# Designed miniproteins, single chains: the designs that were tried, part 12

Each design is a single chain, and the fold is of that chain. pLDDT is the mean over its residues in the fold that is shown.

## One batch from the design tools (miniprotein)

Design m390
Fold by ESMFold2-Fast:
Structure m390 (fold): chain A 95 residues (1-95)
Amino acid sequence: IIDQAIEAIKNGDYKKAADLFVQIAKQHPDDPTPLVLAGYLYFEAGDDAEGQRLFLEAHFQHPSKEGQAKIAKLQNELSLNPVKEVAIKYLESLK
């Protein structure tokens, strides 16, 4: 699944990459990162409604101070770097 997500991003198939990140989120229930990245990848795919829904879901599922801090840090990283680079870096960290 991780290698499939990396290839989807490299091929510009952001919707497929986002759907794979939603699957990764289910395997990492304590980590808000996959859902935030899925939301941003849906924005890149032009699906603003699904992107916003997943971003809100990340906030809702991770209401702790630690979870919210992780989301804020990731948002700051995404403001400075392309989503594709942040997403690939995250996927490689899971190996």
Scores: mean pLDDT 80

Design m391
Fold by ESMFold2-Fast:
Structure m391 (fold): chain A 96 residues (1-96)
Amino acid sequence: MKSKLPHLEEEAKKMDLDELQKRIEAFEKMGVKSLSLAVGYYLLGLHYYRQGKKEEAIEYFKKALEVLDSIPDSEVDPETKAALKEDIENRIKELK
């Protein structure tokens, strides 16, 4: 199936790791499960995935899935949630 998240993959290639870490830390301190937090973990997972750091990539992908599963369907587009979850699950499967 065609990937519905190509822009997130490009963002991961260009992402400043320090900026991404700061954004994730801010959302974690808020204690709120949000799409922004899930995307943050996903981008960090992609960063490690591209470096061949399998264990770190899997850890952050699992955190992204946990956050996504915690978001009510009323607070996120169902297609975006499903596409992100599918992409993450496929990447975890490839890393195992």
Scores: mean pLDDT 74

Design m392
Fold by ESMFold2-Fast:
Order: structure tokens, then C-alpha cells, then sequence
Structure m392 (fold): chain A 80 residues (1-80)
């Protein structure tokens, strides 16, 4: 399994467990962009999800989104 596939699985679990509808929406949209290999759009959506998770003290979604963001940055660098 690739690092991106692991990140998607973790994000899908966070979507199921979050009680915040905006965090859920942003993480779901990020997952779709990752599946499309649109890593730049995914990174923007993950940054927005991190901001919303911080505002709502959703520590679990925050942790998963931060880890996924690191994975996405690594993939962008690898392609350059």
C-alpha cells in the first residue's frame, strides 16, 4: 500500500468519526482530490480542514489531516 493510500484510509476513518460537518466536507473533498492525484487541490483542502479542526478542537481530525498533508507534500516533492 502506498503512503497516499494509507493517508486516504486514515482520512476516510476521520470523516466517519468527526461530528463537525464542515471538517467532514473538507476531508471528503480532499480524499476525492487525492484519488484523482490532484495533490495541489488536496493540499489546499487539507489546510482548510486543519483550520476548521483547530477552531472546533477536533484533535483527532487535526492529527490525521496534518499527517496526510505531510504525505501529500512528500509526493509533490518526489514528482519535481
Amino acid sequence: MSDVELAIASLEKAVEETKNEEVKRLLSEAIEKLKQQDYESALELLDRAIEEALKNRDIKSLSVAVEARGTVIGEIIRRK
Scores: mean pLDDT 85

Design m393
Fold by ESMFold2-Fast:
Structure m393 (fold): chain A 61 residues (1-61)
Amino acid sequence: DQAAIDELLRAIAELDEETILRLAPAHYDLAVGYLRYIAENDPARAAAARRLIERLEAQRA
């Protein structure tokens, strides 16, 4: 579903936590990969990105 992927990528770029937590379970590897990229390459957003990764990992079955 390209529309859901496009919305997820926008949400990750904006660090929209609610949208990320809603959409990321269906696209987990993509979401975590992009958040890891932000954590490594954007010092201003790194802490928020790492926190979202931890929340997504905690939710994973």
Scores: mean pLDDT 82

Design m394
Fold by ESMFold2-Fast:
Structure m394 (fold): chain A 68 residues (1-68)
Amino acid sequence: SEARELLKQLKEARDVFDKKSQTRLQELQQRSQSDAEQYQQLVDKYNEQFKEEENKLREIIEKEEKEK
């Protein structure tokens, strides 16, 4: 299923993003609290977008499984 492959790729991309964003937040927190807060807001927006795309792909997979 194309949707299953896309979901796998999305989860892998999210894991990479999470690791990199956590590292960047730690660096920014040492330099500037305001920069860290701004970056956290961007991270939150990306996480929201990842969740929406993941939900869409999950719905497609569920429909495919019901129409066996």
Scores: mean pLDDT 81

Design m395
Fold by ESMFold2-Fast:
Structure m395 (fold): chain A 54 residues (1-54)
Amino acid sequence: SADARIAALDARTAANVAAIQADPSLSPAQKALMIGVEEGVREIGKAVIRKEAE
C-alpha cells in the first residue's frame, strides 16, 4: 500500500539522517546539507508514492 511505502521511506530517511549525524568525519555544514537533501528526497518520494497510488 501507499501508506506502507511511505512508512518505509520515512524509516529509511530517519536511519540515513541518524548515520549522517553520527559520522565524525563530516563537518556540521556537510551534515546540514546532507540531512537537507535526505529530507527533500523524502518529500519528493512521498509525493510520487501518493500519485502512483491514484
Scores: mean pLDDT 88

Design m396
Fold by ESMFold2-Fast:
Structure m396 (fold): chain A 73 residues (1-73)
Amino acid sequence: SVAEASARLRQAGAEAKAVIDDPNATPEEKDAAIQRLGDAARETVLALGGSEEEANRAAKVVEQHYRDRAAAR
């Protein structure tokens, strides 16, 4: 459901933020958290009736935003 997809997206976002902001997290752990967040964003767009192409763009935008956040430190 849209509610379940949205809840997963919120959870994945919170986890990605926690891992990125953790000075002891490895680059691999940060990449894995960002990938999970991208997957959750993609699933949310699909649950909302978006196209595969829209879902892929949403995942890339979210992943890039969090990679930029991680790189800024």
Scores: mean pLDDT 84

Design m397
Fold by ESMFold2-Fast:
Structure m397 (fold): chain A 55 residues (1-55)
Amino acid sequence: SMAEFEAVKKKIRELKLVSDEEDIERIAKRVLETGESLYLAAAELEVERLKEIMS
């Protein structure tokens, strides 16, 4: 739901995991789609970025 999406985004901002609004939305979507922890979702995004710059 929209309320869940906004709550997850707020939590990401409070934890200061990322500051870019685009990254906040991407992590929030992943959490809602997969049900995984926001820390794992943030770690997966970081791994994707590292993989792209290393290839």
Scores: mean pLDDT 74

Design m398
Fold by ESMFold2-Fast:
Structure m398 (fold): chain A 79 residues (1-79)
Amino acid sequence: NAAALQARIAELEAQRSELEKTVEENKDDPEKRIEALRQLAEVQSELANLYLEAGDLDKAREWLEKGLRTVQEIEALEA
C-alpha cells in the first residue's frame, strides 16, 4: 500500500524534524538531550526500514548512517 507507506514516512519525517530541534534546544541538558536522541534513533531506524520497503536504497542507507551517528552521540554523552 503505497499511500499508507508514504503517509507513515511523512509522519516519521515530521517527528524526526521535531526531535532534531529538541536535541539542539537541550544542548546544555544532557538528560533531556539523551532522551531526545534515543527517540530520534528509533525514528531514524523506522525511516530506514520504510525506505527499504519503498525500494529507495540510497535513502535507507542515509537513515542507517544517521542512526549510527545518533547512537554514537548517546554513547559519548553517557561516558
Scores: mean pLDDT 88

Design m399
Fold by ESMFold2-Fast:
Structure m399 (fold): chain A 64 residues (1-64)
Amino acid sequence: MEEEIEKAGEETKRIALQVVDEDTANKYAEDAKEAIRSGRATPESAVTAAVLRAVGDKIDEELA
């Protein structure tokens, strides 16, 4: 459902903005929406995967 896909994207962006910049957060939100639309992920799993990716990228930047 398009409404659930949009909400998942918005939720991903809001959470990602706490750890990464706006451009990166927008990218993660779009990736999550695409995964749901293609049937490769549920809304919950797409949001979770995007958040874990954002946290991982932030940790890698901090350690580098």
Scores: mean pLDDT 76

Design m400
Fold by ESMFold2-Fast:
Structure m400 (fold): chain A 74 residues (1-74)
Amino acid sequence: MLSAEELHERIEEALRNRDYETLSELLKEAVERFPEKAEEIEKLVKAAMLYVEQGRWDLMEEELERLREVLEEA
């Protein structure tokens, strides 16, 4: 299993590369590992994807920082 830090890093990389296939796999791993946080994780990742589509990388990074907190505190 990936560590919370590795999972966060891979999600960020997938978002930056618009690799939605890898992102989908990582999201499944995250929600399986943190089921109580599944809805919050999905919401944060989807918001980050929206900001990527809008070219708003700064806002994407803010959503990823919140995701990091969720993954590390779970």
Scores: mean pLDDT 81

Design m401
Fold by ESMFold2-Fast:
Structure m401 (fold): chain A 96 residues (1-96)
Amino acid sequence: MKDEELKKEVEKLRKRGAELIAEIRALLDANRDNQALWDRLEAWALARQPEVDALQAEIDEKIASGSMSEAEIELELAQYLLGIYEEYLAIIREEA
């Protein structure tokens, strides 16, 4: 994939992520007193830590080896974050 195409894809994913974040914030504000939701989100975040650590280690190795461009790193991060926001929103909708 060319860097120009990678940058456009990253921007598209970041825009979608911002839309998901806005919806997440609105739902969390509506569910401020929902202790079951907050407990579930905390447990989910804790369970995700090994995946976050593994991704960070993989990216650090690729950066150190020079095997990955800045645009490729940004794409991988944007894709991962979008997936995280989608799962987070799904949990909120299930408990709300």
Scores: mean pLDDT 80

Design m402
Fold by ESMFold2-Fast:
Structure m402 (fold): chain A 60 residues (1-60)
Amino acid sequence: SKKELGDRLKKALEESGLTPEQLAERFGTPVEETRKILEDGIAGKAPPAAIEAVLRALGY
């Protein structure tokens, strides 16, 4: 479910210790776009595919 993916994303971010700036470098996107993807993902507003792409960028 979207909630489970959002919870998983939040945990992965907490465990990784990576900042939005570092994620933007790995993802190849601007920092502002990266922050929005993270916020939407955690809130369950992002499509599952977008959340999965962020998880891959985190090495998960």
Scores: mean pLDDT 75

Design m403
Fold by ESMFold2-Fast:
Structure m403 (fold): chain A 97 residues (1-97)
Amino acid sequence: MQAERIAERLTRLAEEGATVEELRNALFEEISKIFGMSKKEVEEKVRNATPSQYIALNVELTSTLFLAKKNPEEALESARRAVEIAAEILGIKLSRG
């Protein structure tokens, strides 16, 4: 449920012309609001992300942007993967709805 809602929001922002940075900011903001994390806690966990996690996140966010208008269903799938990677970076377990 939570992951799906965030992924849908990212896909809408991508269709509206958001940048990768805007999608990343929206992603961490939505997760932090749901799990009651402070901005400082989010920033500390993001700084401690592995290079592989950071690269994977950027790939999925870029795919979401590229596909948003061309293939919305594939864009939503990339957004879901971005949500999962961000949750791992933050050390949060997301419920599948």
Scores: mean pLDDT 81

Design m404
Fold by ESMFold2-Fast:
Structure m404 (fold): chain A 74 residues (1-74)
Amino acid sequence: EEAKKFKDELVEQAKAASAHAKKLSLDDTKFFMDSMIENIVNQAKKNPNMTDADIAELKAAVEELAQATLDEVS
């Protein structure tokens, strides 16, 4: 439950970052989204309630959000 809540919080953080990234150029948006994925995965790794499976699932969700963001600004 705690791991799920933390993961949901990180996904919401990613969505907020995506909204800001849409105001950038395409290249800057891609760089920003790549940095955001790395930051979110690193935050997940610091939580002792997060398993490797939880981190992998979060990374996949955030990568899909990043791709959707890039598709929207292209």
Scores: mean pLDDT 79

Design m405
Fold by ESMFold2-Fast:
Structure m405 (fold): chain A 81 residues (1-81)
Amino acid sequence: MMAELRKEVAEATRELAAMDRAELEAQIEEFLAQAEKTVEELKDKEKKEHAAELLEALAEALREVDPEAAERLRELAEKMK
């Protein structure tokens, strides 16, 4: 799970940075829905903390492209801490 999660976040960051704004918004909504579901399923505190760090990294990468999406990802990461 952790190796897959790390790879998915890295790939998502690259894909989101390359998208048109309209497509980016749709993808971010889908990603946020999936991320929130994953957070609810995580019971291991250590895994939650690691996932929060990955979400923060993704939010930072999106800050210049889509500040609203970056903020939502930051809020999701805070919920996991």
Scores: mean pLDDT 67

Design m406
Fold by ESMFold2-Fast:
Structure m406 (fold): chain A 83 residues (1-83)
Amino acid sequence: MVLDTSGSLEELQEQVARIVREAAEKGFGAATLDGLSPEQIEALREVVEKTAKETGADVDLAERDGRLTIAVQKASEAVLAAK
């Protein structure tokens, strides 16, 4: 999924948090955000990491030239035990 980043940073944070929660519930999901400033990427990364910790999901973040790709998967029991 590609999201429109023309909204406020707060709206983007809420959308990203929702996507991570929904992906955690169904066991997988991905979203891509384009046209982000470095400051927006940092703020969104924090929201993704926080939401992943709250849901117990694994999250991979990839950043490239103002693009943030978020991949979420359900953490395996072995990975959770390793923490």
Scores: mean pLDDT 71

Design m407
Fold by ESMFold2-Fast:
Structure m407 (fold): chain A 146 residues (1-146)
Amino acid sequence: MKVLIVAAGPSRVGTITTGLLVKRGYEVHVVLLGSGPGAEEMATTLLAVGAERVHVGLSLEEVRELLEEIKPDVVVVIGDSEIGLEVARIAAELGIPVIAVLPKSTKEEVKKKFEELGAKILLYDPNEDPLVIAERIVEEVERILA
């Protein structure tokens, strides 16, 4: 089973979630929508924890092409960015299940936009242990893929 993780930039939650899913025998692909030194360092770390491929600084068109190539069984979008919402929309149009991992401070209008796409919402407190957040994401991935 294939999981695509999407983050706007460097994320400890994204890195830990990748490592946990890989240990459970998932093929994990990662898209970092941002670019720059922090994203390149994160890409190296993601490959070291067993990500199959990591992509940095993709356009929305390139993300669509990647989704059609990889055909992930689920997409995990981390964060409440507008670009992350657009990736969730593309995944939903392709019939791919979406998990939206959103900070609890996310505006109700943004949560509703993800819900209207049929995304499963996971709310997190940014002050929580990233491992606890990552374990909750893994459990939800397993629930969708069961």
Scores: mean pLDDT 88

Design m408
Fold by ESMFold2-Fast:
Structure m408 (fold): chain A 88 residues (1-88)
Amino acid sequence: MADELLAKADALEQEAAALLQELEELSKKSTEKIEKLKEELASKDPAEAGKKVRDLVEKEGDKMAELRQEADTKLSQAADLRDKAAKL
């Protein structure tokens, strides 16, 4: 039983690590997308350009927040399983 709980905890920790890696990659790509959008909008209306940049920053930020929350949830579940295994 303890070995089964530890195996599930290991799987959740691996899934969380993969999500954190995706978060790091998304952060880098989001920076590149924002810079590219700023360059594309350099010849456009400043007010409209500013709104589009802010909208992109918000959308990319929301995606990063979701990945982090999912990773944190999996890590919490893994910790609970490890604690349960340790009490056996």
Scores: mean pLDDT 84

Design m409
Fold by ESMFold2-Fast:
Structure m409 (fold): chain A 105 residues (1-105)
Amino acid sequence: MTPMQKRIEELLKELEELVSKETNPEAKEHGLKAIEYLKKMLELIKEAAESGVVNMQKLNELLEQFLEHVRKYKEASTNPELVAQIEATATRILGLLHLEALRLS
């Protein structure tokens, strides 16, 4: 595991802790699904590091699912401060995933 992949895993843990604070059940479900798609994106990046090939089509499909669940999370949540923290952490994770994908391409 690269230092960048380890940092992504640390941020994913932080994101899980933030989502655990969500009191709205519908918002929490969408937050957990968004995390699931980020984890699947990280697994694709790990596979790319081993195979030498980045599956960009699959990565984009996972990104679309992630964005849809973030949208649904924002619509269902009644805690704007928590929404802002979750968006900030998720944006950092996406940025690091994007940099790793570019490095492996």
Scores: mean pLDDT 86

Design m410
Fold by ESMFold2-Fast:
Structure m410 (fold): chain A 77 residues (1-77)
Amino acid sequence: NAADAIAGETRALAEKYVSPEVADKAAQAVRDAVNKYGPSDSTRVAEAAAQALKGHVTPEQLAAIASGTMRAADKAA
């Protein structure tokens, strides 16, 4: 499943910096975004990850996780 693969990548990237609960929340937001917009809308998918992680990570960590999520979405599309 594209949604599960992209969400899994977001969780793996986020879990390095945040609690498992926050990482799961970011992964769920990404899964919901992929199901709503499709993986080809990689910008919206990455924005979903960024919104879920806002306030939990540094701007640099947020950018890295968002970029990784976008790359995973583009690869799955």
Scores: mean pLDDT 84

Design m411
Fold by ESMFold2-Fast:
Structure m411 (fold): chain A 89 residues (1-89)
Amino acid sequence: SYEEILQALEEKIAELREKVLAGEISRDEGVDLFAQELARLLGRDSALSEAALLTIERVVREGKRRGWSPEELFDRILEELRRLFAELA
């Protein structure tokens, strides 16, 4: 279900957020790894995968313009994905 996918993505964001804050990976590497996990989980739904990846790209671009922290960026990505999945459920 999309709810199970959202839970897996929330757990992945939490993992990547901790790695970025610990200095193990960069913010951009964290975003790339998250996008890869999302594509893996949604791989059979190409339309939803495309919409979700475009959503991540848009949020990352806005975060760069607004100077968001890695924590705020990851939180906003998850919020926008929750909204997208709610509209498609």
Scores: mean pLDDT 83

Design m412
Fold by ESMFold2-Fast:
Structure m412 (fold): chain A 94 residues (1-94)
Amino acid sequence: SKAVEEIKKLLEESYEEVKKNKKDIKKLDSEKAIERAEKITTELIELLDKLDPEVQQKVRDLLTDFFTKLEEEDKLSSEEILKILEILVEKLKE
């Protein structure tokens, strides 16, 4: 699907932006991290709900696989992963 390919590209671009600005990503206290994660998760779900159900499932699978790889293989912090999601959501709104 073209939509899945476009989202994958935006996700990869968001990760590249975080890599370039890693030094500016500071550790958050747990309460602030939870609040930001809940907000961004809600916004992402609302954006995905606008897609066809079959495309939604493919995008959810893509996101799960991508972030699992970043956490397990690339050892990214929770703050870095959260920032990737925030940038992705901003790009999806454009």
Scores: mean pLDDT 79

Design m413
Fold by ESMFold2-Fast:
Structure m413 (fold): chain A 55 residues (1-55)
Amino acid sequence: SMEEKIKELKEEIERINKQIEYAKKHFPPDVAEQLIKEANQRIEEIKKEIEKLKS
């Protein structure tokens, strides 16, 4: 269902946020910066997908 897909996408955002926190603590600053940038871009894509599914 659409509700299940939205839930799955929200759970993906939660997983990515945990990856960002891990990267901040464990990677060199230059590597962490690039990973966080890519992760934030993916979160924005997922948020747009959620909005499209609602409409």
Scores: mean pLDDT 87

Design m414
Fold by ESMFold2-Fast:
Structure m414 (fold): chain A 89 residues (1-89)
Amino acid sequence: MSELEKELAEAARWYAKKNGLSVESKEVKEFVRKQAEELYELGLIEDVEKTVERVMELALKTKDEPVDPFRALQPEVRIGMALIERAVS
């Protein structure tokens, strides 16, 4: 849970930077909520709203830290990149 919350916070900061949004924006919060809902369906988290709240607090606290694109990529983006690499190879 703590590790997933940190990964989601990094993903939130990456999403904000990619779209020119504030980390505090409603769009970033909605992005985090969608990810948390998927994790809830997989049984990896117990409470969507508490996870969103904690992730947004972490993202805000770390908003001035550099974003590592390799670590902050969404699972879907990471999977997509791996599939493209394998198809080109």
Scores: mean pLDDT 68

Design m415
Fold by ESMFold2-Fast:
Structure m415 (fold): chain A 90 residues (1-90)
Amino acid sequence: MLNEGGEKVLKAGNEGGKEALKSSDSKDVPIAVGGVIAGIGGAWSLGRLGDGKAAIDGAETVKRAGERSGSKKGVEGGEKAIEKAKEAVK
């Protein structure tokens, strides 16, 4: 099973996805899904290797996707995911 750090990273991805979904613009849905996927991948990486670098990289991918799409909610979701991923690995 995922360790407690992995669970926190999964939660970070879910929270990032929720922030993106709070936008009324449906273009934020792919960014929200990306946030959840990044959280899951990060949690899996932490559970398997004990290495948090992939978790932070996944969260940064969500923020960058928001920047490229011009979605402020996507950027906010990515920033929150990065913050929680950093907390999970430190």
Scores: mean pLDDT 62

Design m416
Fold by ESMFold2-Fast:
Structure m416 (fold): chain A 75 residues (1-75)
Amino acid sequence: GPREIAREGLERILELVEQGKLDGHGAAASLGALGKDSGDPEVARALNEAARRAFEAGSQEGAAEAVRWGLKRVE
């Protein structure tokens, strides 16, 4: 369902952040796209909030924190 798709997407985004392939801006764009495609309004809200947090943090470490926050919210 939408939560499982969001969780898989979040785990993939976290891997890319941890590999240094996405910073806060890149992670925010990916999280925002994942939220836009979600059929569940609560999941979409959590993903959009995670995107906002990743963007505001800007760093790779802050992006990872934002994605982990999102993972906890979509369980």
Scores: mean pLDDT 88

Design m417
Fold by ESMFold2-Fast:
Structure m417 (fold): chain A 110 residues (1-110)
Amino acid sequence: GIIDDYVERILKVLPDADAEEIRKAYLLFRENLLLELSKTNDIKEAILNAVKKAMETDFDKRVIAASAVLVIHEYLKSKNLKLSEEELKEILKEAGLSEEDIEIGLKVIK
């Protein structure tokens, strides 16, 4: 299914990561993003709050970064919305992801 395709896409960037952890992180982040989007019309605020919530988990930070980037990218595409790579990087850094983890995550959409 589509979730399996997304897990495989993340595994190509993180071949050492656990597929089940990726699936759980992806689904949890998607639910958190949709919940935050229901609370505000500010998409950047919704993204920031969703990533901050993901950072409270014990998931691998690289898995969090890759899952967040992929969910955000697919959401924006589905709504015909645009966010620059620079704006996305700034939000992810503010949420507590390292520059290294952000760079790894961005490989998922390239």
Scores: mean pLDDT 89

Design m418
Fold by ESMFold2-Fast:
Structure m418 (fold): chain A 98 residues (1-98)
Amino acid sequence: ADERRREALARALRAVESGSLEELVETAEFDPELRSDLLALRRAIELSEKYGWAKFQAEALRAAFRALYAGSEEVRREEMRRVMKKMFEVLYEEAKKE
């Protein structure tokens, strides 16, 4: 179990670096909660691309990945808040330009 998890984590981290959510979703197919969260993250990234937020995509993926795999609900909530805050800040600034 732990060895498989470590291999999945290494593959997912590589996918984050390459920007591939497809590999992340595939890695999570045996974990319904993680899969659901990754699909939500994909939708968030698609929205961020609409507003030209590409710069934060890698940071958002890494933070969300840490949150989901941290093994602590407290750390998960903190990392998810950080990701969401960055997203809202960028969306707010884009709306302000109009």
Scores: mean pLDDT 56

Design m419
Fold by ESMFold2-Fast:
Structure m419 (fold): chain A 90 residues (1-90)
Amino acid sequence: SERERELEELARGARRAVEAVVRAWEAVKADPSLAELLAESREAEIVLNSPSLEEVERRARELLREAIEQALREGELTEEEAEALLRGLE
């Protein structure tokens, strides 16, 4: 169904968001001058302060989980959409 496709897209979106933070961390580790391009944000703190790949992935998943839970509380997401996004973080 179209709804199943939408939920799969949300799960993929959550996975891509974690991957984007990991790629930013890898880029900054390869070229530290790229750190100057990062705006002050919780994502930037994860990129700049994570000592390992495992830690950047863990912190990125935690940040996104918090954002999903907040959006659910504020009525910006349905429970079904929140569950799909959280599955993407597994």
Scores: mean pLDDT 86

Design m420
Fold by ESMFold2-Fast:
Structure m420 (fold): chain A 87 residues (1-87)
Amino acid sequence: SMEKEIEEDVEAAKANVEDLKAKLEKFKKELEAFKKKLEKAPKEKQEQAKKAAEAIIKLVEDLIANADDREKLRKLVEEAYELEKEF
């Protein structure tokens, strides 16, 4: 049954979105840990924190861009359901 395969694909997509959210929270905690270390660090370590922050910002931007795929996945599921009605 095509309906079962679609449900499995939707659940897999939902799991990926939840994994992305969990990764965002993890990076946020790492950034907070870096801030705490930076308070007691010399200026040399501040440059390291800056590079780390820039890398995290880039990853966050990529994750935000990929989050829009949820709507594309929803449309694909809807199209598949409409095709099933025609059979």
Scores: mean pLDDT 59

Design m421
Fold by ESMFold2-Fast:
Structure m421 (fold): chain A 62 residues (1-62)
Amino acid sequence: SPFSAEARALAEAAAGTLPADKAAALLRAIDQGVSSLRDLQRAAGLSAEEMMAFLRAAAELQ
């Protein structure tokens, strides 16, 4: 994975802001090596608002 263990744990915690199906899809894409925010958003089917909520949560957890 292009993510460190710490970054992966942060992403999992921040994914709690998303619907469960989209959170699972986002984490699967991360585990498959998808690293760009645009490709993660597309893989998980996130709206702009959902992506912003995820990014905000990730920033607040750091």
Scores: mean pLDDT 80

Design m422
Fold by ESMFold2-Fast:
Structure m422 (fold): chain A 85 residues (1-85)
Amino acid sequence: MDKEKWLEELLKELKKLFPDEKVEIVDYEEEPNGFSFNVVTDSSVFNVFVDFVTKKVHISESGTSKHKVVDSFDPKEIAKAIKSL
């Protein structure tokens, strides 16, 4: 995976789904089995972990019990999962 290109595509898809909000990807970190980052909107912070071992993406909304696991690395599917959380 080209991580920089993947994050750029994710940000494009997120901006389409959150047109009335500021959307940023911040706090990028390399993890032993993938990478993590936060998606910040005007109303929420989402914690995202891309797991290369399980080939899943874990998404949680900060300060809530809301959590989703996506069985895909498709940025469009991940953006939709974040929007629907």
Scores: mean pLDDT 84

Design m423
Fold by ESMFold2-Fast:
Structure m423 (fold): chain A 63 residues (1-63)
Amino acid sequence: AMAADLAAAATRQVNAAGVEFSKILEEAEKEYEKTGDKESAMKRINEARDALGATVRAARAAL
């Protein structure tokens, strides 16, 4: 693959991970609004953040 193709693939991967992270944030916020369970909401957000970080590192390594 050309360098431009690798950069495009990495960008798509990071964008997809960002969309998924935003979705999880919205779901965690809605769950917190319903339950008041801050601990569960924070755990879910932290797990999503770790997953996003792993995806960004993997995409960067592919460049």
Scores: mean pLDDT 81

Design m424
Fold by ESMFold2-Fast:
Structure m424 (fold): chain A 80 residues (1-80)
Amino acid sequence: SIDDLVQHLEGLIATARAEAARYASPAEQAEIDRLLAQVRALIAQMRANPEQAQQLLQEIERLLNRIGAILQAARDRRAA
């Protein structure tokens, strides 16, 4: 269901925020916050327009992949 999908996505957002707080720089945290705001806006659109869910989910996936890349770079920088 859309509600189950939204709950899953909200969990991913919470995880990304927690990880950013642990090891991302202030600049990376600001970029992640901007990307997460875009994800939340798309989730709101998905709830309002379930018929567009597939297209909106693809855009959410692109944004989450970008957040993941920033977090991975931050982790790698801490390991160096």
Scores: mean pLDDT 86

